Designed miniproteins, single chains, continued (3). Designs and how they scored, part 44

Each design is a single chain, and the fold is of that chain. pLDDT is the mean over its residues in the fold that is shown.

## One batch from the design tools (miniprotein)

Design m9605
Fold by ESMFold2-Fast:
Structure m9605 (fold): chain A 56 residues (1-56)
Amino acid sequence: EKADELIKKGREAYKSGNYKEAYKYFVEALKLLPPDDPRFAEVGKMAVEALKKYYP
C-alpha cells in the first residue's frame, strides 16, 4: 500500500519533470518492495531513468 502510493507519486513527479522528486519516491518504494515483487524491476528502471534526467 505505502509502496504503491510512493510509486504513484514518483510517476506523477516524473511526468511533471520533477526528476529529483521522482527518483526519491522510486527509491523509497524500492526499499518497501521485496526483490521478488514484479514491480521491483519496473520501479528500479523508473528510478534509473529519473536519475539519468536529474544527474547526467
Scores: mean pLDDT 80

Design m9606
Fold by ESMFold2-Fast:
Structure m9606 (fold): chain A 77 residues (1-77)
Amino acid sequence: SVSQQALDYVRQTSDDAVSLTRQTGSRDAGLQSSNLVGTATARGLGTLRRNGGSDSDRQQVTQITNDSLSRIRDIVG
């Protein structure tokens, strides 16, 4: 479904951002990765809104975003 594609996109992009932060370990990389997560989240939520995503789908995007941003912060201090 389009909702599943949006969720998969946000999850994949967020996982990639966390991985890039781990590989580089710098605050600048953490900032860029956090911006990437934010952009992916906005795009994913926009897709869910336009295509009738559920409140559960929106909550999953929010959880992925918060978990990923927390991991990035933990990596860079």
Scores: mean pLDDT 87

Design m9607
Fold by ESMFold2-Fast:
Structure m9607 (fold): chain A 74 residues (1-74)
Amino acid sequence: SREELYEEARGVIAYIDELLKDPRVSEEDKKRLEEIRKELEEALRNNASSQELAVLIARALETVGEVLAKIKAQ
């Protein structure tokens, strides 16, 4: 449902906030995380469609996955 997607987006934002505190995350990847976080917050603020929000959540999770993979490779 749309409400479930909004809750998921809020959860992803909270997780990104925790990742931004991790000193193992590069400055380059922190900027990537800050950008996708901003896009998610703007989508929530502007009452984005379920389709738009689902696409942004998927992209955010992909970016988070890439950052986590780099941390594990250190």
Scores: mean pLDDT 86

Design m9608
Fold by ESMFold2-Fast:
Parts: structure tokens; sequence; C-alpha cells
Structure m9608 (fold): chain A 58 residues (1-58)
């Protein structure tokens, strides 16, 4: 969806993740958003609050 594409693009911009990695994270967040946020914070260093807002948009 357009929201998923926008969230993936923003995540790539903030973190340096590849498009494949960003999309995989968004897909995983549909199943377990809490664990997805923890993994993204660990791998990218993007603040948890920012990740929560991005994942809430999809």
Amino acid sequence: TAAEEAAAARLMELSGLSREQALALLEFAKEDPELAIRLAEYETGVPREVLEELLASV
C-alpha cells in the first residue's frame, strides 16, 4: 500500500536499511509490533518513539 511504501522509504532514510530490510520489518510488525520495534532499535539506533510512529502508520 501507499502507506507501507511511505513508511519503508522513511525507515530507509532514517536508518540506512535496504528496501528489502525495511519492507521485511514492516511485514514482521504486523505479527509482532513490539518485537519488531525492539529489533529495529537494536539494528538501526533509530529512537523507539520514532519507530512506534512509523509502524502505527501502516
Scores: mean pLDDT 79

Design m9609
Fold by ESMFold2-Fast:
Structure m9609 (fold): chain A 95 residues (1-95)
Amino acid sequence: MYSEEEVEEVLERLDEVALRAEEIAKKSKNKELRREAVFISAEATLQRLLLRLAWEEAKKTKTEEAFKYLDEVVEKAREVARRNEEEVEKLEKEV
């Protein structure tokens, strides 16, 4: 089971990645880099929304099913954050 602090950390990471990708999309002169940045921002934003909803449901219901689903969403969110952090770092070098 993930702690509230661990869930908040992942939410913050996804928000930061989305903002960084959005900045690349606004500033880059390369259309391919802008397209990739838009995709990263969208994926991070969607995953953050899904994690927030899963967390809110777990806090409200306190059921085993809700906490099990939350754990699955946190693991997916961490994967998405890590992958997109790596991609954003690469794009920032080429902007």
Scores: mean pLDDT 86

Design m9610
Fold by ESMFold2-Fast:
Structure m9610 (fold): chain A 66 residues (1-66)
Amino acid sequence: MKPTKPPTEEQREYARKVVELIEKIRSLTDEDRKALEDGIATALNNPEAKAAIDRGVKRLEEELKK
C-alpha cells in the first residue's frame, strides 16, 4: 500500500540518524535497521509522531554527545 505522503529526502536522512543513535545503544540486524528507517521516515509525515521522534532524538543525542 502506498503511503499518503512519501517521505522526503530530509525525512529519510533524519530517520537514518535516529536509527544510528539506536544502534549505538543496541545492535540491530540489517533487517531491523531497514524496517526502523522506513517506519520512522513514514511516521515523520505525521506532525504528532514527528514531535515524539524529535523529543526522543534530543534525549539520545544529549546523552551520547557528552
Scores: mean pLDDT 73

Design m9611
Fold by ESMFold2-Fast:
Structure m9611 (fold): chain A 79 residues (1-79)
Amino acid sequence: DKLKELIEVLEISIEEALKMGDLKAAARSLLELGKALAELGDLEKAKEYYRKAIELAKKAGDDKLAAEAQKELEKVEKQ
């Protein structure tokens, strides 16, 4: 399943970005991981990763990325 392969790649990318201190890259990958989990129907994990993406995006000073992650979080909270 290509979506499960994408999830594994994103998990590795998050780990590597965090080890390098690249909070913006980590936040982007967390957002994409949340979207992939939402497509699989795992809404609780999707919410968890969206919240982590918002936190790291704010720490990185990327208000646009934080707003994008917040919008995706609100979509799944309404379900």
Scores: mean pLDDT 86

Design m9612
Fold by ESMFold2-Fast:
Structure m9612 (fold): chain A 92 residues (1-92)
Amino acid sequence: GKALVEELLAMAELAIENGGTVEVRVEGGRVTITLSGLDAKTATAVALRGIGMSLDGFDVEVKIEGDTVTLTVGGLSREDAERLKREIEKLN
């Protein structure tokens, strides 16, 4: 719901503030957020927040590849997914 969207937006904003790039894809009811060009501290912070959301019962998968963190999110409504994509695209 709204809480999940707000937390994902906060993580995207953290990545951008620290010189990273954020991309978002909506496919088959899943949202993929790719956070790239991250320093080690920012990558760790975002990954831990994503893992924390997964442990709290949200449908969030975290993948870490060097300076890139990928969040795959399920359970969002179409409206919430479209809002998340729109707001992230404004950060580029």
Scores: mean pLDDT 83

Design m9613
Fold by ESMFold2-Fast:
Structure m9613 (fold): chain A 68 residues (1-68)
Amino acid sequence: SVKEKLEKIKEELNKDPRIKAELIGDDTLIITGDLSVTEMTGLVLRLIGDYPDLEVSVEGDTIIIRGK
């Protein structure tokens, strides 16, 4: 399910103490942290490459992952 994929991504991202990933409901992962948005986006895109049913958007200093 989308929720299980997002929970796995959340666990992987939260291994880096500079990144904070939070699951909102069952379908949205919010990513913030002490890294630049460009650097965080690069890390997220590398992780999400195996999940073609997920989409990434950037809103200011926050990265959002949702199901398509």
Scores: mean pLDDT 82

Design m9614
Fold by ESMFold2-Fast:
Formats: structure tokens, sequence, C-alpha cells
Structure m9614 (fold): chain A 88 residues (1-88)
């Protein structure tokens, strides 16, 4: 499933981003969180497209979009935290 692969990629990047943040590698953390946000956004777009094409049901689309939105929000918070720490 295209959207599931993007969610798995976003989750991996998010985990790596928080690991870099915890290690004090703020530049790496920012880059990883940015990539996680890009993958999560792509997952939303894919889920919306598949729903429009009738390839997935509305419940599956809602679940995928919800998961992607949670990852997008978490990555955004992580990026903001890394930028703040880097500025100190």
Amino acid sequence: EEAVKLLEEARKLLDEGFAALNAGDYDTAIELFRKAMEKAQEAIEVAERLLKEGKIDPETARRLIHQATVLLMAAGIGAAAAEYEKSR
C-alpha cells in the first residue's frame, strides 16, 4: 500500500529525528523532521487520491490521513524544538 509505505518512512524519519535531537545533533534533527513532514504530507495526498479513485474505502482513508496528521504534527513540534535549542 503506497500510503502505508510513506507512513512507515515518516515514522522511521521521526524516530531518527528525535534520536538526533536527544543526542544534541540539532542540524541532523531538523533535516530528519523536515523529511518526516514531507513523507507524512505525501501519505495524506496519496490517501486522498486513492479515495477519489475508489481504490480505498472512506474508513481506510480517514485512518491513514489521521495517522499521517499525527506524524506531521509530531515532526513539526520536533523541528521547532530543534530550531529553538540550536538558537541557544
Scores: mean pLDDT 87

Design m9615
Fold by ESMFold2-Fast:
Structure m9615 (fold): chain A 56 residues (1-56)
Amino acid sequence: SRKEELLERIRRLVAENQRLDAEMETASPDEKAVLAQRRARLTAEINRLAEELDKL
């Protein structure tokens, strides 16, 4: 179902965000800037998908 598809996609993006958080702990300042931008984009997509889920 659409709900199951959205939940699975959100779950995968959250897992990726958690991996980026772990990577940031050992990253250089320059790498942290790039990883932070990636995290922000993933968070925005998670929020968009969660909003779609709430409308179902």
Scores: mean pLDDT 86

Design m9616
Fold by ESMFold2-Fast:
Structure m9616 (fold): chain A 124 residues (1-124)
Amino acid sequence: MKLKERVEELTDLAIEAIKLSDGETALNIARDVLTYLAYRAAAAPGLRDFLEEQAKRVVDALIEAHPEIGEEARQAYEDALKLADEVAKSTPEERAQAFGEADTLAENVKKKAEEILKEYERKK
């Protein structure tokens, strides 16, 4: 699967989970996916605009579902943009570590989002 398709699938899944979870859980999911997007932006600078668009979708969904944590959501977005720039400028060893963490973050987000969606369907 192409990176762009994988990112869109993960972003869509995370947004659905954010809408169905409490503010604390939603913020944690958003932070993990934003960190994942930041690491991918550092690895694939040609896709940076696309990845920033996906990050904005996550933050906008978080603010819409949980307006009470809107400041934390905006801070998470700003932190992710800074992280992408810092990782891109870091040592090859630090970049390798960040890229490895991206795969772990993607799996953690997917697992948590799927658990939230299953609980929602079970309660119907």
Scores: mean pLDDT 85

Design m9617
Fold by ESMFold2-Fast:
Structure m9617 (fold): chain A 70 residues (1-70)
Amino acid sequence: SMELEREILEALGRMLLGIHKSIAPRMPKEEWQELLKRDAEKFARWLREKGFEEVAEELLERAKKLIEEI
């Protein structure tokens, strides 16, 4: 179902952000921000193509907040 697929995609988005957060201390801040933005934007684009616009918007908002916190 679309509802279960949405939940899985939301969880994948959280995993992506969690992985990027965990590696933040291991690389230069500027390079880390570029990597996170690139990966989040690519996943968001794919999500929009599949009709999950709200999931894409939440992912990008959370990524932006994570960048602001570091």
Scores: mean pLDDT 88

Design m9618
Fold by ESMFold2-Fast:
Structure m9618 (fold): chain A 118 residues (1-118)
Amino acid sequence: ELEELEKRAAEGDAQAAFDLGILYYSQGKYEEAIEWFEKAAALDPSLRGLALTYIARAYLKQGKYEEAIKYAEEGAKSPDLLAQALAYKVLAEAYEKLGKYEEAEEAYEKSLKLHREV
């Protein structure tokens, strides 16, 4: 299973690269996850917003809150409503970890609004 996914990703399959990112993320291998999400974003512009948002989540898990905010802000600019909603959730969590509670509340409200509109 893993070998087939790695082969497809190596052959330029953006979805396979994204799925590998998710797999490494779920294993706590955040650096490897980030590399595969970056490859997915480069291979398919339609996955860019979602991939950047998962990169932000990986940085959040590593305690790198400033990097998480940077990537989540880019993900929030995506035309993909799912990527936007998830990005605002990451922004809210990162701002909360930094003690920026007002910014965290605003980001959380934006995430909830997007969830209600889809």
Scores: mean pLDDT 87

Design m9619
Fold by ESMFold2-Fast:
Structure m9619 (fold): chain A 88 residues (1-88)
Amino acid sequence: MDSAESFTARGSGLFRQGRLDQAIDFFRQAIRLDPNFSQAWFGLGRVLFAQGRLDEAIRFFQQSLRLDPNFQDARDQLDRALRSLGLD
């Protein structure tokens, strides 16, 4: 049976292959199954950052950190996105 973790893993695989639109679909499916799965929000943020959609990426990295405040990768990517947008 499909799980938020399974969809997130597939989305991450597609992201690594540069299949950004397909990666977004899988991360959105993961969020639909479990809106509290911080890794799915993080994955969606990474794809949006790669597309230059910085405002949306920042929002989703922040959501990932609200769900898991100790998620270091999400914090690092949020800091990177904020610097890219010209925020400190």
Scores: mean pLDDT 86

Design m9621
Fold by ESMFold2-Fast:
Parts: sequence; C-alpha cells; structure tokens
Structure m9621 (fold): chain A 74 residues (1-74)
Amino acid sequence: AAELEAQLAAVEAYVADLAARGGLAPADAAALEAGLKEIVRLLAEGRLEEAERLAAETEARFAEALRAARAALA
C-alpha cells in the first residue's frame, strides 16, 4: 500500500516537472498523469499484459499531444 502510494506520488512529481518545463498543457499533463497512475496500479495488481498495452497507448497519446502543442505554438 505505502509502496504504491509512493510510486503514484513519483508519477505526479514527474508529470508536474514536465508541465512546468513547458512541455505539456495542463489538460495533457492531467491525462498523462492518469495514464501513468493506471499503469502503476495494473503493475501492482500483477496485470502485466494490460500495463504494457496501456503504456504503449499512453506513449502514443503523449507523442501526439507534444506534436499538437508544438504546432499550436508555431
């Protein structure tokens, strides 16, 4: 329980740092945080295949959000 809470807090800190560096809009940062937290929960439950699938989907969504943000700033 405490270990999962620490991992979730680390995800929040990581995403907040990326957002603060101007890499993510608040809505995109919140979506990435939610995805990463769900991956951590799936891993804690031993649901490795679902965690791997969600990780791939989250990475694809993150890449798209970064492309959209870059285009909007141009």
Scores: mean pLDDT 74

Design m9623
Fold by ESMFold2-Fast:
Structure m9623 (fold): chain A 71 residues (1-71)
Amino acid sequence: RPVTPEEAQRMAEAVEENVRLIGKEDGASEELIEKAIQRVRDAAEQSVGKPLEEARLALVKVVNDFLKELE
């Protein structure tokens, strides 16, 4: 089941909200948060037409990379 543009947008929006919440709670800079959000958007756009499982893994990778930057 390939990801539609609408599904990609919804997934990006949900992950963006989580990134903002985590970043603010952990005291991350706005620059670091916005960089992570842009990576979420890019990963979601690149996931259009790909399997849903592959899209989810790509978004998880962006979140994990963001969490590593907070360490």
Scores: mean pLDDT 81

Design m9624
Fold by ESMFold2-Fast:
Structure m9624 (fold): chain A 66 residues (1-66)
Amino acid sequence: EFEELVEEAKRLAKEVEATGDKSLAIPTVAAMMLVLAGQVEYWLGNKEEARRALEDAVATLRELVA
């Protein structure tokens, strides 16, 4: 579900922030920009593009917390 992906991305971003590693700031911001782009796409009715953007953001954030 779209809302679940947004929630997961926000949770993962907080986990990255909790590491205190400033070198992860740029990729975290890029991933959060994908979350925002996905939300805009969803609002415009482009639900497939929205879901893909969120899945990409979640994948990026998961790599950063690993």
Scores: mean pLDDT 80

Design m9625
Fold by ESMFold2-Fast:
Structure m9625 (fold): chain A 58 residues (1-58)
Amino acid sequence: MLARAVKDYEAKTPDELTLKKGDLVEVLENVDGEHVLVKNLKTGEEGLVPKSVLELVD
């Protein structure tokens, strides 16, 4: 499922991914109620981000 970062996000832990506003990501897994595992389609990096920083685009 494709999503877009609605704002810049800086990773707070080694398991998190840094995103820039407008980055497209593939949602790989819902980890918990607050976090998703995503792959940044620009960099190929994978990591956890808060659901609140993403919007679905499809």
Scores: mean pLDDT 81

Design m9626
Fold by ESMFold2-Fast:
Structure m9626 (fold): chain A 80 residues (1-80)
Amino acid sequence: SEVDKRFQELMLKVLEELKKKGYSPEEIVANALRLVGAYFLAELVGKKEEFVERMEQAKSVDEALAIANEFDAEASRELA
């Protein structure tokens, strides 16, 4: 779907920015897994479009990661 493509593009952009900031390969992989996990939870609660929209509005990679963590926590609460 278009949303899946947009998420892939966002993920690649975030990972590239982390690499530019000097994050280790291990840290980059850990953040990739967190993003994929957040997206999976967003799909389970029917909010993957909303998640991608919030991520696209982030002004920095740090803000994007914070949004992903916040959304992951919110989605996890809905599934509890």
Scores: mean pLDDT 82

Design m9627
Fold by ESMFold2-Fast:
Order: structure tokens, then C-alpha cells, then sequence
Structure m9627 (fold): chain A 81 residues (1-81)
């Protein structure tokens, strides 16, 4: 299940964000996950959630805690698809 794999990977990146990964690197990892999901044929709705999450993490002033919450919310949204 692509949705489940994407959600699990998003939660792992969220943990890395809380552990001190810079927000630029967090966003890059979400963008890499988006490319992987596209290659695996994920539904457009999943790709949209990942794109929105990456943009949210890249917003000026995004803290590590905010980045982690964005990714946790994205994981929940992906699981609904």
C-alpha cells in the first residue's frame, strides 16, 4: 500500500526534524519522497499532499517542531486516501 508507505516515511522524517534536521533538509527529503511516490504510481491526491507539506516546511520561519507537525498532519491526510 503506497499510502501506508508514504505515511510511514513522512513520520520518520518528522522524527528526524524533531531530532534537529535543518528545515531545508527536511523539505528536500519530502521532495525526494514525492519523486519516489510519483515513480511508484501514487494517486495525484498523495502527490498534492506531499507538495503542500514540502512548501509548508520551506516557509520562512518554520521551526523544527512546526515542520514535524506539518509532516505528521500530511501522514494522517495520506492515510485517508
Amino acid sequence: DIAKEVAEKLRQIAEDARAGMPTDEVARRVEELMKWAEEKGAPKEIIKVLRQAALGVRRPGTTPERAARILEDAAKEVEKI
Scores: mean pLDDT 87

Design m9628
Fold by ESMFold2-Fast:
Structure m9628 (fold): chain A 74 residues (1-74)
Amino acid sequence: SLPELTPEQQARLDKAEKDILEKYGEEIKKAVENDDFVTLSKILKEIIDYLQKNYGFSLEEAKLLVLRILKKVF
């Protein structure tokens, strides 16, 4: 189970998830549908960097959010 989050932490996660889905969701979906795992890998690295730079997430937090997003795109 994910740790229990404060309302502020939850809102920040929800905002980050929405931002990433709006910016990268279609690109992720296309890469997956085309079995373009090289492009998918590059997009995922860009998302991790974006989350760390814009939201202050740790590498592990960014990875967990990426997994959550992938489950929504698939």
Scores: mean pLDDT 80

Design m9629
Fold by ESMFold2-Fast:
Structure m9629 (fold): chain A 64 residues (1-64)
Amino acid sequence: MKKILLVVGKDEEKAKKVAEELAKKYGFDGYIVLPGKSSEEAREEAKRIEEEEGKEVVLARAPE
């Protein structure tokens, strides 16, 4: 099963850097960045990915 990191943050560039670094460091198969989205919206997207694509999703927040 593939493991995907889903990162939320106010700043798209910071969130992307955090996602790329964490995905490489912890061996994720890929990452998705949701700039400006709430933790609730991220959780909904994670459920969709898990149900439709059969992937494991881990949620993280980029620091401000």
Scores: mean pLDDT 78

Design m9630
Fold by ESMFold2-Fast:
Structure m9630 (fold): chain A 65 residues (1-65)
Amino acid sequence: EEKKKKEEEEKKEEEQLKEDFKKLGEIEGEEVAKEALEKYKSSEESRKEGLALANKGRSLKEEKE
């Protein structure tokens, strides 16, 4: 079942993204996390930008600690 596998992968990535956005909010501030999440949801092109911000948040948190 291709849809089932893709949905599982999407769910895992969405959960990871939520965690990344949460970490971004802790480091850069809740407004930055909110903007990144809104960009991720607004369009497919902005989705890549939101993902990059989420990944940046993860790296910043690790560096700070």
Scores: mean pLDDT 66

Design m9631
Fold by ESMFold2-Fast:
Structure m9631 (fold): chain A 106 residues (1-106)
Amino acid sequence: VSVSQPSSVTAKVGETVSITATVSDGTITNVNWYKQKPGQLPRLIIENTSQRVPGVESRFSGSVSGNTATLTISPVRLSDQAVYYNLATTSKGWARGEGTTLTVTE
């Protein structure tokens, strides 16, 4: 099992952005999304596929369709600039993506 994420995504302030993670094999049973800013530890933001961790803004949402997990941010803010990691649990084991760098412009 492996998880593939795009290496980078760019969005403008106020847009909607989606970050995807695609699982190579097995049925997705659960995904978690982590946000990491430079110099900080990764923080869990979405758990159990679609549940925001307490304190996470309502602009963040998660979903799964088939073998693809999606993190959606709407609207995007400059403070959302970070690396986002997916951790997927499947019927064939778990894997972590290598992360997607979100760049935000005005």
Scores: mean pLDDT 89

Design m9632
Fold by ESMFold2-Fast:
Structure m9632 (fold): chain A 59 residues (1-59)
Amino acid sequence: MTKEEIIAQALKHFDKDGNGTLSDAEIAELRNYDKDGDGTIDSDEFGILLRSIGLHHHL
C-alpha cells in the first residue's frame, strides 16, 4: 500500500476517538507495521493491518 492509503486507513481505523488525529501510541503502532523502514507495508504487515481493521468492523 502507498503511504497515502495507509494514512487514510489509519485515520479511519486507529483513530477510534474520532477526533481526526492519531495519538502517539497509534502512530507508534502504525510504524511497527513498517519494520523494514522503507516507507511501505509489506504483505505480512498488510495482513496485520487487515486483521486490525476486521476487529474494529462493528459500530
Scores: mean pLDDT 54

Design m9633
Fold by ESMFold2-Fast:
Structure m9633 (fold): chain A 89 residues (1-89)
Amino acid sequence: TLERVEAALARHPEATAELERLVAEGAEAAAAGDYEKAAEALERAAEVAEELADAVAETDPAAAEALRRGAERARELAEELRRKAEEAA
């Protein structure tokens, strides 16, 4: 499953680079205590992952499903971070 996702990502280098950048941005923001920015970055990452999943769904449905699960997990984490930001404010 992971190898299939990697193959799909290799065919979409721009989306892959954007996902990597957004995940790194989210991690840096969270480390700095900026949970609002971290949540925003993860929500954008989930959006890119969902778009990529739709793009590969016809050629590799297993990779598409893995990307959608990743997006769902990212949205869940973003929601937790947003609640943490609200409580800390």
Scores: mean pLDDT 78

Design m9634
Fold by ESMFold2-Fast:
Structure m9634 (fold): chain A 57 residues (1-57)
Amino acid sequence: GAMMEQQKQRFLEGIERLLAEGVISEEEAREIKELVKQGKLDEADRLAKRAVLRSLS
């Protein structure tokens, strides 16, 4: 529905910003985007958080 489409779009915008800022790699961004496309937002969120935490280590 519209809510899911808005959540996907917002998530993708966040991932593009993290990639542009160098917080996550292009490979990580690609994997997360594929999960978003599949509607696996919880899995995409976990992967994004893991990538961010790795960048801070």
Scores: mean pLDDT 82

Design m9635
Fold by ESMFold2-Fast:
Structure m9635 (fold): chain A 62 residues (1-62)
Amino acid sequence: MLKEGEELLEKGEERYKQGDYLGAAKDFYNAGQLFLESGDEEKAKKAFEKAREAEDKAREQA
């Protein structure tokens, strides 16, 4: 699960750079949930913060 969470974080960062903010938000949120399930609360918090930032960007584009 940790490796999958890190892969989702990387995928989300790439989507964010491409302007796919909704896709990035989903990837960051899923990464956060995987980190929480593995007990990595610090990485989960960072992933959820990135998801929120991406959601805010997606909302601005809508």
Scores: mean pLDDT 81

Design m9636
Fold by ESMFold2-Fast:
Structure m9636 (fold): chain A 73 residues (1-73)
Amino acid sequence: LEEEIQAAIAAGDLETAARLAAEYAREVEGYSEEEAERYRERALALGEVEKLLAAGKEEEARALLEKARARLA
């Protein structure tokens, strides 16, 4: 599962990476469905921020991080 999550992130498939991470949290770490969904949302937001930073889009990454922080904190 962790290897599959890393592979999905490397491929830029953030939806698959977030889904697998939420599944791992639910099945292995004992998260509830609600907790797993919150984890999925957070993973997607952080993955998008990393992708934007890698592309040199610092301003867009900052805006997305602030929005995610306000929504998920």
Scores: mean pLDDT 68

Design m9637
Fold by ESMFold2-Fast:
Structure m9637 (fold): chain A 80 residues (1-80)
Amino acid sequence: ASAEEVAREAARLSGLPEDRVTASAAAEVLTEKYGVDRGVALTVVMLAAQEQGLPPDLATREAVEAAVRELEARGLATLA
């Protein structure tokens, strides 16, 4: 699976327009499909949103993709 697939699924679960994703929806996908701790997943997504000047609980697909890549780099998620 790819970071782009995670972002797409999270956006679908969020039900938001304009490529927006809730941090909770992204954390749910990461927890249920990739076994990432929910608190860790939520924190990393919220930090990625803040880096893009967004509210901590609301991200873009691009922010979710960045968060997923950070989790992989730290060995906290395996998308292989």
Scores: mean pLDDT 75

Design m9638
Fold by ESMFold2-Fast:
Structure m9638 (fold): chain A 80 residues (1-80)
Amino acid sequence: MMLEGAKEAIEEAEKIDPEVAKLLREWVEAALAGDRERAERLAEELAEYAKKLGASEEEAERIREQLVGLAELLHEAAKA
C-alpha cells in the first residue's frame, strides 16, 4: 500500500515534470534502502526544485525536513 502509493505519486509527477519524478523516485529508493545521506541530499534537491516552482525559502525548508523524517519512517516500515 505505501510502496504502491509512492509509485503512483512518482508516475503522476512524471506527467507534470520528469525531473521532479526522477528526484522523487531516487529519493524513495534511497529512503527504502536506508541510505540516509543520499535521502537527505535528494530531499535538499527536491526543496530547491520547489523554490523554482514558486515555493518560499521557508516552505522549501519545511519540505526538506518533512522528506528527511519520512525517509526514516519508510526505512523502518521496510524492515517490518
Scores: mean pLDDT 75

Design m9639
Fold by ESMFold2-Fast:
Structure m9639 (fold): chain A 104 residues (1-104)
Amino acid sequence: ARAVALALVELSEKVSRKDMAEAAKKALQELGYEITLESERMVVARGPDGAEVAVTGLNSGELIVTVSHDDGEAARETAERVAKLTAKHLGKEIKKLEVRVFER
């Protein structure tokens, strides 16, 4: 079955959506992901493991990471990894990280 992990990330400080997208791109490239779509607010990438990842910055200062994978645990681990690495590239701490996994 296809699984989707959704990570909602609250950062210690508010950053622009553009800065979030640039940091997400760096995080995904560091993890060996291929960037398939890039905008000032969203980055989409495909992993060598078959994961598809989307990272979106919100006006609220929150970051959403969505990962699609055949394995729900791999989807969750990838979402957490991308979220943490994106925060690291922003030079910000994660105040709250909530991850939910949905399977069909």
Scores: mean pLDDT 84

Design m9640
Fold by ESMFold2-Fast:
Structure m9640 (fold): chain A 73 residues (1-73)
Amino acid sequence: GAAEDAEAWAAAARSAAEATAKNLGGEVLSSEAEGVDATTGVGKVETTKGVIEVTFSDDGIEITVNGKLLGKG
């Protein structure tokens, strides 16, 4: 259902944010994620190298580090 879809998008966004943190060589200090709706999830990971935020949706993925765009696809 819609709740399970939102939870899946949240999990995907969190996974992408944590993968980005590891690729930057940062230690993960905190990790949070939320489903915005049935097609959109947001993940936020605080690291020793900065704050990583990911929006993951059926429109694509957007990744920011310390509020600056790192990648979009």
Scores: mean pLDDT 80

Design m9641
Fold by ESMFold2-Fast:
Structure m9641 (fold): chain A 71 residues (1-71)
Amino acid sequence: SAAELIAAGAAALKAGNYEEAVKLFREALKAATTPEEKAAALRGLAEAYRKLGKEEEAEKARKELDKVLGV
């Protein structure tokens, strides 16, 4: 489920496994069925990309998050 993938991505982030976190949050985003799940996956994706120094990818994820949040 999206919730399980989000939890796994968060655990990977905490462990410093940023590339694995990107993979898990991307899978979570594909599995997401609610705006809340999409927002959580996009937040995790933005953070994981930021940790990897991938600022353009992080910014794209943040912009998509803003769209989901209606801001």
Scores: mean pLDDT 86

